Designed miniproteins, single chains, continued (2). Designs and how they scored, part 91

Each design is a single chain, and the fold is of that chain. pLDDT is the mean over its residues in the fold that is shown.

## One batch from the design tools (miniprotein)

Design m7358
Fold by ESMFold2-Fast:
Structure m7358 (fold): chain A 92 residues (1-92)
Amino acid sequence: MVEEAEKAEEEGRRAEEEGDLEKAAEYYAKAAELYYEAGDYEKAAEAAERLAELFPGTPLEATALAFAAEAYKKLGDEEKAKELYEKAKEAA
């Protein structure tokens, strides 16, 4: 699971470097989900936050920020989770 998430994150990073934002979105979203399934909530939040940064002002930003908030909630970081939920509402 973690190795699959790491591979997806690497593919997302490469797509971002090449300027292929649609491909970057697919891989960062996949990495976030795979890290979350593996219980690596810190990495799941990082991937989701990166996805949000690439798509400012879009529904995808709102979805990615909400996902990151759920991951931070799993980490026990209630304040960070609340902050990200508020940002997600603004982006929606």
Scores: mean pLDDT 84

Design m7359
Fold by ESMFold2-Fast:
Structure m7359 (fold): chain A 83 residues (1-83)
Amino acid sequence: KPMDPLVLAAEDAINMARLSLASGDRKSARSAAQTVVLLADILDKQGRREDAAEFYRRAAEIYDQLGDRERAEELRRRAEEAE
């Protein structure tokens, strides 16, 4: 099956966030993580709850690495609600 464009965009944003974290570019990492959250919100609104939950959890991992525990906990809660 062809890959979903929203899933591909979210994977690209995750990769960008991880590369930015590895280079110490915390601002670009946060921007990329925010893009992942926006794409996960679109997936959730489309009823693609499992995909949305996966990307909320992966964005939460990036926010944890940024030291943003509150945002990471919020995103994990949203992942649980999305199922």
Scores: mean pLDDT 85

Design m7360
Fold by ESMFold2-Fast:
Structure m7360 (fold): chain A 57 residues (1-57)
Amino acid sequence: EIKSLKDIPGVTDEMAEKLLEHFGSIEDVKKATLEELEKVPGITKEQAEGIKYGISL
């Protein structure tokens, strides 16, 4: 179980902060679709795909 967004490969401190600001919690980030992750400012499509893959581990 992922305890921190930083546990996801490729997620930086800045990315983790932006994700938590946008979604409010780690649980909500896990529920987000690829399209919703791409809407976070500063998150690329490739990064969003990596986040989705990392959450599934």
Scores: mean pLDDT 76

Design m7361
Fold by ESMFold2-Fast:
Structure m7361 (fold): chain A 102 residues (1-102)
Amino acid sequence: SLVLSPEAREELRQLLPESKFPAALELAAAIVAAVEAGKSRNEIAKIMYLTALKHNISAEDLLEIGSIVTRELLAQGRISPERARELESAALAAAQQIEVYR
């Protein structure tokens, strides 16, 4: 949560009900930590999936949160455009797993 800009946090607040905001911050923090740890696309997908299950985050909400975090990391120059595409792919894979095991 401390690594997200005020702008990214406000975007999360606008897209999600207040009741879901703490869970969204936990998912955002998990994504940032995994990226900084140099985790592979498949490892990030697994982390996103498990975090979403733990916090009852829907596939749609996971995709929105993942998109916001990816755009924020790109804007800060913390990831390359190639890495951003890997994060988007990881979020799609995680969202698909949520829907399959629903």
Scores: mean pLDDT 83

Design m7362
Fold by ESMFold2-Fast:
Structure m7362 (fold): chain A 61 residues (1-61)
Amino acid sequence: MDAFRAGADTALAQASKMGPEVAAQVARTLSRHARSRGDDGLADELDQRSQQYEQQIQQQQ
């Protein structure tokens, strides 16, 4: 199991409890870190999750 992947999932779960704006920001930050590590698959997954949070923000406005 990749420790970064587990940490990213935990951080996003916690951030989502604080609201979709915080979750979107955390997902974008984690995506950049994943990409810098060469984990393009995880980076793409985190980018998709960030987009889902952005859609939630749009629904609330």
Scores: mean pLDDT 79

Design m7363
Fold by ESMFold2-Fast:
Structure m7363 (fold): chain A 65 residues (1-65)
Amino acid sequence: ATPLTPEQEAEQLTAIRIANEAIKDKLSPEEVRRRALEAGLTPEQADAIARSVANLLGIPLPPEP
């Protein structure tokens, strides 16, 4: 198995926490992205989490330019 660094493990736990909160609270993709960025995740990770949550909740995301 690929070993996780402490930083990667913390990022993964943060992402899981935000995703769980978003699903329970039915947060908008914009709010999910904002929380991920505030938690120190990269814009790419924030976008991925927001997209995943939007798909699970059936919310359409506008395409980015």
Scores: mean pLDDT 73

Design m7364
Fold by ESMFold2-Fast:
Structure m7364 (fold): chain A 94 residues (1-94)
Amino acid sequence: SEVVERLRRTREELREEAEYIGKESGLDEESTEKLLDLLAAARLLAEGVSPEEIKEALVALGYSEEEAEHLVKIAEEKKEELLKLAEKAKKELE
C-alpha cells in the first residue's frame, strides 16, 4: 500500500523528534512509539491523506481496528498541537 509506505517514511523522518519529546516528557519507550504514530498521522492528515487510509495503514503496522481508529481520532482532534510539538522539537535538534 502506498499509504503504508508513506506512513513508514514519515515515522522515520519524525523518530528523532518523537524520541526528544518522549525524553523531555518522561515517556517510556511504548508511549514514545505511540507518540511517533500520532505525530506521523497528524503530518499525513496535514498532507491531505484521508483518516480512513491512515487507519488502514496503522492496522497494517500491527494496530487493531479499534486502536487505529482511536489514534486517528486523536491525531485529527490534536493535529495542530501535534504539528507544533514536532516543529518545536525539530528546532531544538538543529
Scores: mean pLDDT 88

Design m7365
Fold by ESMFold2-Fast:
Structure m7365 (fold): chain A 66 residues (1-66)
Amino acid sequence: MEEKRKEAEELLKEGEKAFKEGKLEEAEEKYEEALKLALEIGDEELKKRALEKLIEIGVEEIKSAV
């Protein structure tokens, strides 16, 4: 459990770095992996954080489509 939680935290960190570098595809992939791990371990806080990050990516994509 703790190892998966740490892995999810690291994926969120990697996703944030990719997002800051404008690598939206890489950031999305990292956040999706973090969300899957959070769901497996039942960590509601990690699930919320991963979902918030994915929503941020979706908003940026919508802005680019306008």
Scores: mean pLDDT 78

Design m7366
Fold by ESMFold2-Fast:
Structure m7366 (fold): chain A 69 residues (1-69)
Amino acid sequence: MEDKLTEEQRKKVLKSIAETIKKENAQTIVIGGLEVKVEPSDTVENIQKKIDELIEEARKRAEERRKAL
């Protein structure tokens, strides 16, 4: 889903979260019951991409569960 307002907000939020994760040296990110591992060598950009993909998967999974009911 590409919406200019949503994309801009999403990019800023993801960057902020990625910077926080990098600063706090977090090893795992959990969103919507899904997890992704963070490597110490990951850049803020890599972490941002991982969070973005995790959010998309969490959203897709929530939607699929709703359809199964």
Scores: mean pLDDT 72

Design m7367
Fold by ESMFold2-Fast:
Structure m7367 (fold): chain A 79 residues (1-79)
Amino acid sequence: MVEELIEKLKDKDPEVRMEAAVKLGKLGDVRAVEPLVEATKDKDPRVRVAAYEALKGMEEEGEGEAKEKAKEALRKLKE
């Protein structure tokens, strides 16, 4: 499931990429952190916002390694 959503972050349709980012954020899987960071650089601003919000949700509501990696990713994106 997580791998399928990570693949959908590269879909040609920006709405599919946006949906994938939202779903990955809700799952809070650590494997999604780096793909979501790349999605914050997407060409479509809606996808960028969805990916940023997903990482923010993982930072605020997540636990363990996923929360820690999401915090570090967001810190680096602000630099």
Scores: mean pLDDT 84

Design m7368
Fold by ESMFold2-Fast:
Structure m7368 (fold): chain A 99 residues (1-99)
Amino acid sequence: MEAERYRQEAIAHLQEAKKAVEEGKPLDEIRAHLDRARDALVRAYEAMVKEGRLTPEDAEAFERAVLKLGEIYRMLDEGNFDKEKALELLDEAIADVER
């Protein structure tokens, strides 16, 4: 139940990040949403480990989501923010976490 709660929080924050990108919000505001999503993903993973519910499939899905977020962070840090690519990466991360 606690792991599922954090997983849903991660999905919500990823959706907020996607909305911020779609609405052309400042890059620091987009980063703040990504930071909240990443924190929720870490807490979901930790809760699944603690509850003995982490499957190999879940571990792989969370790793993929974190890597997708890492690609967006890299675009932000390098000053090469691509809106369409960021939206695609966020949709993929949401799909991975919803599995």
Scores: mean pLDDT 84

Design m7369
Fold by ESMFold2-Fast:
Structure m7369 (fold): chain A 80 residues (1-80)
Amino acid sequence: SQVERELATAERLIEEIEKIVNDPNASEKDLLIAMFLAIAVEALLDIVRRKGSPEQQARADELLARVEEIRKKILEKMKK
């Protein structure tokens, strides 16, 4: 389904964002890009939550929790 493709895209983007954020050599520009990607993924997952089945909504909620952890990590890294 379209929603399944959107979930797969969100998962892939989250993995790429995590790679950027977990890189100890990430620049401020890299962290800003990661933050913008995280916001875009949140918007995509919000669409999934509105249109998806209960199972797909639960998966979107799990991915949103991962995005929230990523955002907190970006903010902590940007303090340095």
Scores: mean pLDDT 86

Design m7370
Fold by ESMFold2-Fast:
Structure m7370 (fold): chain A 81 residues (1-81)
Amino acid sequence: SVGSQGVRLGSQVSVWARQQGDQQSHQQVVQLTRQMVDRYRQGDRDGMVRHLRQVRDLGRQVGMPQSVLDGIDRVIDRVRG
């Protein structure tokens, strides 16, 4: 399900960010990812997509792996239909 994929994506982002250390931008990516999962749990799919786009855009700036960025785009596509 989209929710299960969002939770797995959140875990992948959190693991990656911890490996990068305590940079503020990496912590912001983790916070936005948690907010995305919370929005989905509340049934706010539009809010989930907005937070996913913010994670993607910031993630590109801070060197997030392309495989994770592609994962974000796949979740956005599934939420939007």
Scores: mean pLDDT 74

Design m7371
Fold by ESMFold2-Fast:
Structure m7371 (fold): chain A 58 residues (1-58)
Amino acid sequence: VLRVPREAIKEEDLPADASIGYTKENAYISVPKERREEVKALLESKGIPYEEVFEFDV
């Protein structure tokens, strides 16, 4: 699971198999393990700070 600032990304910017949950200040992006690098590359290309949270391994 990847944690990003809530307003930094929209669900429409993510792959179809990604899910996103919103909290007050953050968005949590859940993707299969195989898609994790793809999503990280997307966030880095947009200059979006992220933190990897190990809630589960897919």
Scores: mean pLDDT 70

Design m7372
Fold by ESMFold2-Fast:
Structure m7372 (fold): chain A 85 residues (1-85)
Amino acid sequence: FTDEQIELILEAIRILMEKDESFFETVIKKLKELFGIEVKKDIEEVIETLREIMLNDPVKFLEFLNSLPEEYLKKILEEIEKLGK
C-alpha cells in the first residue's frame, strides 16, 4: 500500500464506524478474532491499530477485509471512491 492508499482506506473505515455502530462492533470483533487484538471502543484507537497492521503485515489487513460481511466491504469501496475524487 502507498501512503495515499492507506489514508484513503482508513478514512473510509473511520466514516463508516462513525455512521454505523454495527460496523464499528464488527471491526472490533474481527480484530480480536483474527489477530487477538483487543481495542477499546474508540474510533481513533481502532484506526491506529489498522494502520499498524497495514504497515507491518498488509496480507493480514487483506484477510481482515475479506473477513467482513460483503455489504460492509461494498460500503468501504464506495467511501474510498467518494474520497478519491
Scores: mean pLDDT 81

Design m7373
Fold by ESMFold2-Fast:
Structure m7373 (fold): chain A 65 residues (1-65)
Amino acid sequence: SELIELLQELSKKVEELIAQNASPEDIRQAVDKEIEEMKKRLEKKYYPTIDSAKEAFYQRIASLE
């Protein structure tokens, strides 16, 4: 449940940054920071799911370019 909640909050943050016309690079940096904090907080067994989510966010950001 904590993983799902953190991923939902990150998704919300990404969409808010997009709405605020943040640069793709600034959005990527925000994603990287939140992913790093998730990996410090959660067990290593969740890392593949977190890494897949990061790839999905990067694809979303790339679609804006």
Scores: mean pLDDT 85

Design m7374
Fold by ESMFold2-Fast:
Structure m7374 (fold): chain A 68 residues (1-68)
Amino acid sequence: MEVGLLEEARSIVARTVLRLRGKVPLEEAIRRGQEEAYRRLVEEGVDPETARKIADEAARQVAEDLGL
């Protein structure tokens, strides 16, 4: 259950980084992606506490993949 939500959150963060590429620094793009992932998960009915943990973990993994 949470594993599927994590992959969705990672996809949201990655898409946000790609969309903002060249417009903002990578760290800022990842932060915005984290916020967008949190918002989307809450809109889908995920508990806010759980959504925050998943969005935080997704942003951390995307940052690691990008060498940040």
Scores: mean pLDDT 82

Design m7375
Fold by ESMFold2-Fast:
Structure m7375 (fold): chain A 69 residues (1-69)
Amino acid sequence: SSAELQKKLKEALEEAERRAREDTEGLAEKLRELALKAGVPEEDLEAMSDFELALGYAKAEKALELKKE
């Protein structure tokens, strides 16, 4: 059901935000490393806050977990 998928996505996003708040600096650093290895310009990363970077990493982790289901 699309409603069940939306519920899982909402719960995953809420957990990702919580994780980003708990480990903002560590997750931001991990995203910067991965993005630089992928060829993202440093200036694009410098335009983002540490929380935005951390949230991006946490969301990517949750998206990967959901794909394995």
Scores: mean pLDDT 81

Design m7376
Fold by ESMFold2-Fast:
Structure m7376 (fold): chain A 58 residues (1-58)
Amino acid sequence: KVDEIFKKMREEAEKLVKEAGYYISKGDGEKAMEVTNKLGEKLRELHREAIEAARAEQ
């Protein structure tokens, strides 16, 4: 259960990192920063979800 959350987190992070790289390659630093901010928000959300799931497994 928690392992599946971490797997999804890794997959989402990989996609967003590639998207940020794409915008950097286009010279669009503003969109690259927006994608980086979304990555941070998504990781915080999944981290909180993982803690909740770990507690619920008791």
Scores: mean pLDDT 76

Design m7377
Fold by ESMFold2-Fast:
Structure m7377 (fold): chain A 92 residues (1-92)
Amino acid sequence: MSEGVALLLEALEVAKANGASIEVKVEGDTITITIRNASEEAKRLVREAAEVIRAAGGTATVKESGDTVTVEISGLSPTLATGLVLAAIGLE
């Protein structure tokens, strides 16, 4: 699980370095991260991170619309969830 979260954070850093904007929403136990103006590289890395999270028993759903990619994550431990949210907010 931590490996998938680490890959997702790498994807967000790559997206931000390439000019994307990042928004984070927390609704109950679900963390939604929206990346706007995402490159194809960022989209691929987000898809890979979601697969790793799902393989580790978490929930991760990726939705793509043009240059916008949204990933919805649940099933993380409180420590991993908090770390992900704080790091992603730091990239807004």
Scores: mean pLDDT 82

Design m7378
Fold by ESMFold2-Fast:
Structure m7378 (fold): chain A 64 residues (1-64)
Amino acid sequence: MSDEEFEKKLEELERKAVLALAQNKPEEFIRLAEELSKLISERDPEKAKRILDSAKQAAEQLKA
C-alpha cells in the first residue's frame, strides 16, 4: 500500500469511527476500530494494539 493510499484509508476509517461514536453505535465503532488497528499494525503493531484496547474500553462505556 502506498503512503497516499494508507493516509486516505486511515482518514476514512477514523472519520467513520468518530461518526459511529457520535451516533452511539458501539458495535460499528468496534468493527471500524478493528479495521483501523489492522491497517496501523502494518507499520506500528504496538500503536495498533493500544488503539484497539482503547476502542473496546470506549465501546463498553457507551453500552453502559
Scores: mean pLDDT 77

Design m7379
Fold by ESMFold2-Fast:
Order: C-alpha cells, then sequence, then structure tokens
Structure m7379 (fold): chain A 65 residues (1-65)
C-alpha cells in the first residue's frame, strides 16, 4: 500500500491549513514559508498541480511581505 504518498499529501494539506491561518492573522512571511513547505510535500507525493498552486501562493505572499 502506498501509505507514504498519502502521508505526504496529508502533510501538504496540513501546511496549507497552517498557511491560511497565518495569512488570516496578516503574517504574510510565515504564510509564504508554510505554503513553500506544502509545495515541497505535494511535489514529493507527485502532486505537481497542488505543488504549483502552493508555490504560486507563496511567491504572491513573499512579494507582499
Amino acid sequence: MIDEKEVLLALGDMYVALAKLAEAKGDLAEAAELYRKAAEYYEKAGDLERAREARERAEELEARA
């Protein structure tokens, strides 16, 4: 069973949730870092689309931080 991939996807989802909380607090630099972490886990899981979306969001927040 490919539990490793499922765990990596869950970690990505967790970091996106944490990033959204940081973003809601106005903590744009922290949110960007958390989105980058999410992108790394999605990429390791082979989910290139979610990895791309997370990276784009991190770049947007870094530009505003």
Scores: mean pLDDT 84

Design m7380
Fold by ESMFold2-Fast:
Structure m7380 (fold): chain A 55 residues (1-55)
Amino acid sequence: DKTVEALRRLLAAEGIEVDEEKLKIIAEKLEEKIKKGQLNGDQVVPEAVRLAEEL
């Protein structure tokens, strides 16, 4: 899954390591929020970091 791979690289750049199952959950939550217009592109990385810390 290209989205999961991209998310893994983004989180690694922020010093965060997450397993593949959590990455899939984060990717799904980010996609849902983007579809609902709750996130713009500038908010994606901060929200991914927040979700990684909460899960």
Scores: mean pLDDT 77

Design m7381
Fold by ESMFold2-Fast:
Structure m7381 (fold): chain A 74 residues (1-74)
Amino acid sequence: AQAALDEIEAELGRTFRRVRVVSPAGETQWGLVRAADPDEVFLVSTDPAWRDRDLELARGALEGPEVSTLRQAP
């Protein structure tokens, strides 16, 4: 997940930052925050099956005018 976040940061420029989000269960996740909207956090799964999807959703939301959800419910 960390290397993939580095790739997104390189591709999308310097308009967003990487943050750590601690869940109520004590789990740590990586998130991306737009410089223009620091309150909107996109979480990235550490599970390889979901990671690529989450990265694409975050990328689309950060680059596009469309607001994307953090993730889809199962």
Scores: mean pLDDT 51

Design m7382
Fold by ESMFold2-Fast:
Structure m7382 (fold): chain A 71 residues (1-71)
Amino acid sequence: MSVEELKKEIEKLSEKILEALSDGDYESAIKYAEELIKKLKELKEKDPEFAENLDSVIESLKKLIKELKEK
């Protein structure tokens, strides 16, 4: 997958997480957040210069997953 394809998938997954949270669908939100973390890690591997911004997003998603699992 190209860097541009990864960025597009990341954007789509971010939108799906927000939609699932708005609907109270915490199971789907967790699923999309876990998939987003995988795509962000792949992007970090392919574009190390962009990695600093990705680390903060990955940590935010990990916190979100933890909070949703505790509900």
Scores: mean pLDDT 79

Design m7383
Fold by ESMFold2-Fast:
Structure m7383 (fold): chain A 96 residues (1-96)
Amino acid sequence: MEIEWLEEEIKKDPNNVLALIRLGVEYLRRGEYEKAIEYFEKALSLDPNNADALLVLGRAYEKLGEKEKAIEYYQKAIDINPDNVIAKRELERVKA
């Protein structure tokens, strides 16, 4: 797990959007969905149109059973990047 290294990168550069997303994804993998959401929301506060952050935030809300929020974030990710085949697939799956 790369959490300690990612925390050091964020301490060195708090505006590192990619490191924030990666750290959130590591917490998502651990089942720590609320902590993952915190890091994804911080990434979006720095880059509101980051399609990757919107996509993984949708996944985190889906894991919490927040289906409507997951749909909203997947749709926002598609709106930012219409070629995002992963976000489109997740949206179709969650609507089922």
Scores: mean pLDDT 83

Design m7384
Fold by ESMFold2-Fast:
Structure m7384 (fold): chain A 59 residues (1-59)
Amino acid sequence: NMREELIEKYGRELVERALQEAREYLKQLAEKMGNPEIAKDEELRLYLAEQLLKKEAHA
């Protein structure tokens, strides 16, 4: 489970914040594209969360 792997590497609090930011981004994207399914895409949400966590770790 990718979520559990991220929690092990970065910690639960950082992962939950990254997932919240990713969901907010996807909701806005879904509104712009007129496709609500984008906001429900868990694989895309996890992918974006991982990208956010990588940027945070290198800052």
Scores: mean pLDDT 80

Design m7385
Fold by ESMFold2-Fast:
Structure m7385 (fold): chain A 66 residues (1-66)
Amino acid sequence: SMQQLQELQKIVNELVDFGEENNVPPSELDVIINEYLPQIWEALRAGDKKRVKELLEEAKEKIKEK
């Protein structure tokens, strides 16, 4: 749905901004985003808000490790 697509876009923007704030190179940030984005999209489509939050936190932790 349009609402789910907008929510996904917000999450992508949040991860990009977080990566930039942590000085992660774009190539490394792309790898992390590409790993988590399909999983986050499936969780959004399923309406699993808890899983979306868990995946977002996992992606952010990987970003912090750089």
Scores: mean pLDDT 84

Design m7386
Fold by ESMFold2-Fast:
Structure m7386 (fold): chain A 64 residues (1-64)
Amino acid sequence: SHMEKLKEIQKKADELLRKEMELVRNYSKELTKHKDDPEKVAEIRKKFTEEQQKIREEALELSK
C-alpha cells in the first residue's frame, strides 16, 4: 500500500528530524562551553559537519 509506505517514510523522516535537532542542541552547548578556544571550536564545527552529513545520507536513503 502506497499510504502505509508513505506513513513509514514520514515516521523515519521525523526520527531524522529529532536526531538533527539533538545534534544542533549539542553543537550549541559545546560551542558555548568552548567559545574562547578557537582550536576546539574548529574541531566542534568539523564534527558537527560530519554528523550532519551522516543524517543527510540517511535522509537520501529514505528517498530511494
Scores: mean pLDDT 84

Design m7387
Fold by ESMFold2-Fast:
Structure m7387 (fold): chain A 63 residues (1-63)
Amino acid sequence: LTEEQEKEVNEALALIHEAIANYLYQQGKKDEAIEFLRRAAEKYKDVNPEGAKRLEEKAQELE
């Protein structure tokens, strides 16, 4: 994959993980939601550092 394609894939994966986390939180699965927020942050780390920080802060607040 090109760097641009890898970035797009990681951004898409981060969005999917964040959506899953939000769904899990609504279902009362708080620990699982936190885990998916952390996974989303990891996917954003190199492609969207501000997004990664925001998701990490959200995960910490939910702990």
Scores: mean pLDDT 81

Design m7388
Fold by ESMFold2-Fast:
Structure m7388 (fold): chain A 72 residues (1-72)
Amino acid sequence: MLRVEVRRVDTPLPLALSERVDLPGKTREQAEKEAEDIARRLALENPGKAAFAQVRDSEGNVVNWVARTVEE
């Protein structure tokens, strides 16, 4: 199954996993759209901080990733 893992850049230490969304039964295109929507939402909620969303398959391979930031 596909999943989206989200990380925030709001600490001086390495990025911790902030949120994980499992996407059972969704297509790759649907998972990529959800990753984009989550990253954009988090960037808007946290201006000046980057948000990263990665789409992973059932084997843990990254099949897509998105980075978004909005200026303060």
Scores: mean pLDDT 70

Design m7389
Fold by ESMFold2-Fast:
Structure m7389 (fold): chain A 79 residues (1-79)
Amino acid sequence: MISKEELWKEVDEALAIMYGYLIARITDVEEVKKEFERLKSILPKELVKIAAQTAIDRARELGNEEVAKVLEEFLKELE
């Protein structure tokens, strides 16, 4: 059975994915940059990386190539 610790870890990862989906819908490049800077201040690096990877994939699915490119640069900074 899932432990409390495992449950909270899954919740954190799910929240990171949700943030990625939300950011992928932003069409303004400067707004995307601000949102990722904010995420860096409130989430651990590993979760920010998950959000960035999710946002890149989703932005491309939506045809938002300019945002996807900016997100790729952000992801490289996180390494």
Scores: mean pLDDT 77

Design m7390
Fold by ESMFold2-Fast:
Structure m7390 (fold): chain A 58 residues (1-58)
Amino acid sequence: MEEEARRLLEEAREAAEAGDVERARELIQKASTVATPETEEELRELERLVLRGYLAQA
C-alpha cells in the first residue's frame, strides 16, 4: 500500500506541476484511501502545494 500511495502522490505532483489541479485533486483523493501514517505527511504537503499552485495560476 505504501508503494501505491507513493505512486499516486507522484502522479498528483506531476499533475499539479502541469497545472491540472482537477486531476491532482482526484489523485490526492485516491492516495488518501491507501495512505499510511508515513505517506500522510507527504499527502498533506502535496495538498498544500496544489492549493498554492491553484492560487498562483488563478
Scores: mean pLDDT 72

Design m7391
Fold by ESMFold2-Fast:
Structure m7391 (fold): chain A 68 residues (1-68)
Amino acid sequence: SSMDELVEELKKEIERIVEEYKETGDREAFEKRLRELMKYAEEHLSKEHFEELEQYALRLYIDLLEEE
């Protein structure tokens, strides 16, 4: 479905945001980009698709914190 495709695109964008943070160390830019992406996702995805994206983002965030 188009929503499944959007979830996969947003997951790739989250990965890109995390990669940029690892290169720059700019936490404020990281938090702003992630917040804007999650707000967009909440407005455009179903509850189930948004929850999938939240769980994915949470896993990446935990991994990022464990590397610091």
Scores: mean pLDDT 84

Design m7392
Fold by ESMFold2-Fast:
Structure m7392 (fold): chain A 62 residues (1-62)
Amino acid sequence: MKKAVDEALQISKDGGLQGAIKGMQKLKEAGKKGESSEVSTSGAQQAIDNTQQQLKQKQQQS
């Protein structure tokens, strides 16, 4: 699961706001494909939540 989160964050940085949206879509796709076993990791879940919060703030400001 960490790899999916890390990839989403990298896409966000590389593509800016537009890349951030695509990164989140990739993350949802990975979750749908049944990688739920590792979702129990609190660190991974918090990383996703923090990324989503930052994206919302940047969209409002941008």
Scores: mean pLDDT 61

Design m7393
Fold by ESMFold2-Fast:
Order: C-alpha cells, then sequence, then structure tokens
Structure m7393 (fold): chain A 92 residues (1-92)
C-alpha cells in the first residue's frame, strides 16, 4: 500500500554503500525520493512502481535529481541520463 511511513521503514532496512541512512520524516519529499531510489536499486520495487510513486507524491525536480544520483551511483550509470529518463517518465 502507498503509505509514506511504510516506504521510509522499508528503505531503512537497506544498507547503501555499507551505510545505513535513517529516514524518519514522511513529509520530507527528499527522504521519500531517497527511500524510493533505495527500494528500486535493492530490487524491492520495480522502476515503474518507483515512477508511479514519484508521480503520486508529486516529488519536485531537485529530489528526482537526488534520486537519479543514488540510482546512477549504484549501477555505475551516468546521473544525467537517469535524471532525464526519470523527469520524462514522472512528468511526461
Amino acid sequence: MDDRKKILKEANKITFGGRHVPLTDPNDPRQIATALALLYVSGKISYDQMVDLMRKYKLPDSDIRDAARIIAGHFGWVPDDVYRRLVRDVYG
């Protein structure tokens, strides 16, 4: 279910780069963007589910850019390429 608090709790179970990132504020769009990126790169949600949730929560461009950096860093992709795709899929 699309509970922002549940999204943060699930993301908090994931270690990114050996570091645990505590996400506690469901009203912070940056934390939602970070949580969704972590869930996607860990294989817990699909790309389409991440895009749908980013659209649902109306995440601002700056937070989508931060999510793109996390995704690109995990897979060794170019951050700008991930960002351009996310902007097209979330806002187009």
Scores: mean pLDDT 79

Design m7394
Fold by ESMFold2-Fast:
Structure m7394 (fold): chain A 74 residues (1-74)
Amino acid sequence: SPETVALIDAINAALQARDFDTALALVKELMSRLSPEEQALLKEGFLYELDRLTAQHPEHAAEYARLRAEIEKL
């Protein structure tokens, strides 16, 4: 759906800007619109992406680790 695509784009923009509070809020909003099965798959995808970003930007590893821990709790 267009709204889901817009949320994903906004999450990616927030991650690139390192606005992790906004990124987490948008992830929670997206999760609230999905089935439990879809939530589990998307959560795995975000954790994988955070691991990839940590590898590319080790200077921000602590910030990515905090966001990762919050997403794991969802």
Scores: mean pLDDT 83

Design m7395
Fold by ESMFold2-Fast:
Structure m7395 (fold): chain A 71 residues (1-71)
Amino acid sequence: LKEDIERLKAAAPHAVELVRFAKELGEKYGLSPEQQARLLGHVMRLFTDGLPLEEAKAEVEREAKRLAEQE
């Protein structure tokens, strides 16, 4: 648990960047609040899976486009 907390602190800048990126994509694609919440949930899943930042950004962008195509 303590080692997990330290790893989380080291990864915190990446998590913040991914959340900010997801918010910018949500605004860019005109996503609804519900779609933005789904996108943030996807970000949390990618972060938990330990994907590298660049791969995580690509997956977030893919999901944002998919959500936009639904409307």
Scores: mean pLDDT 73

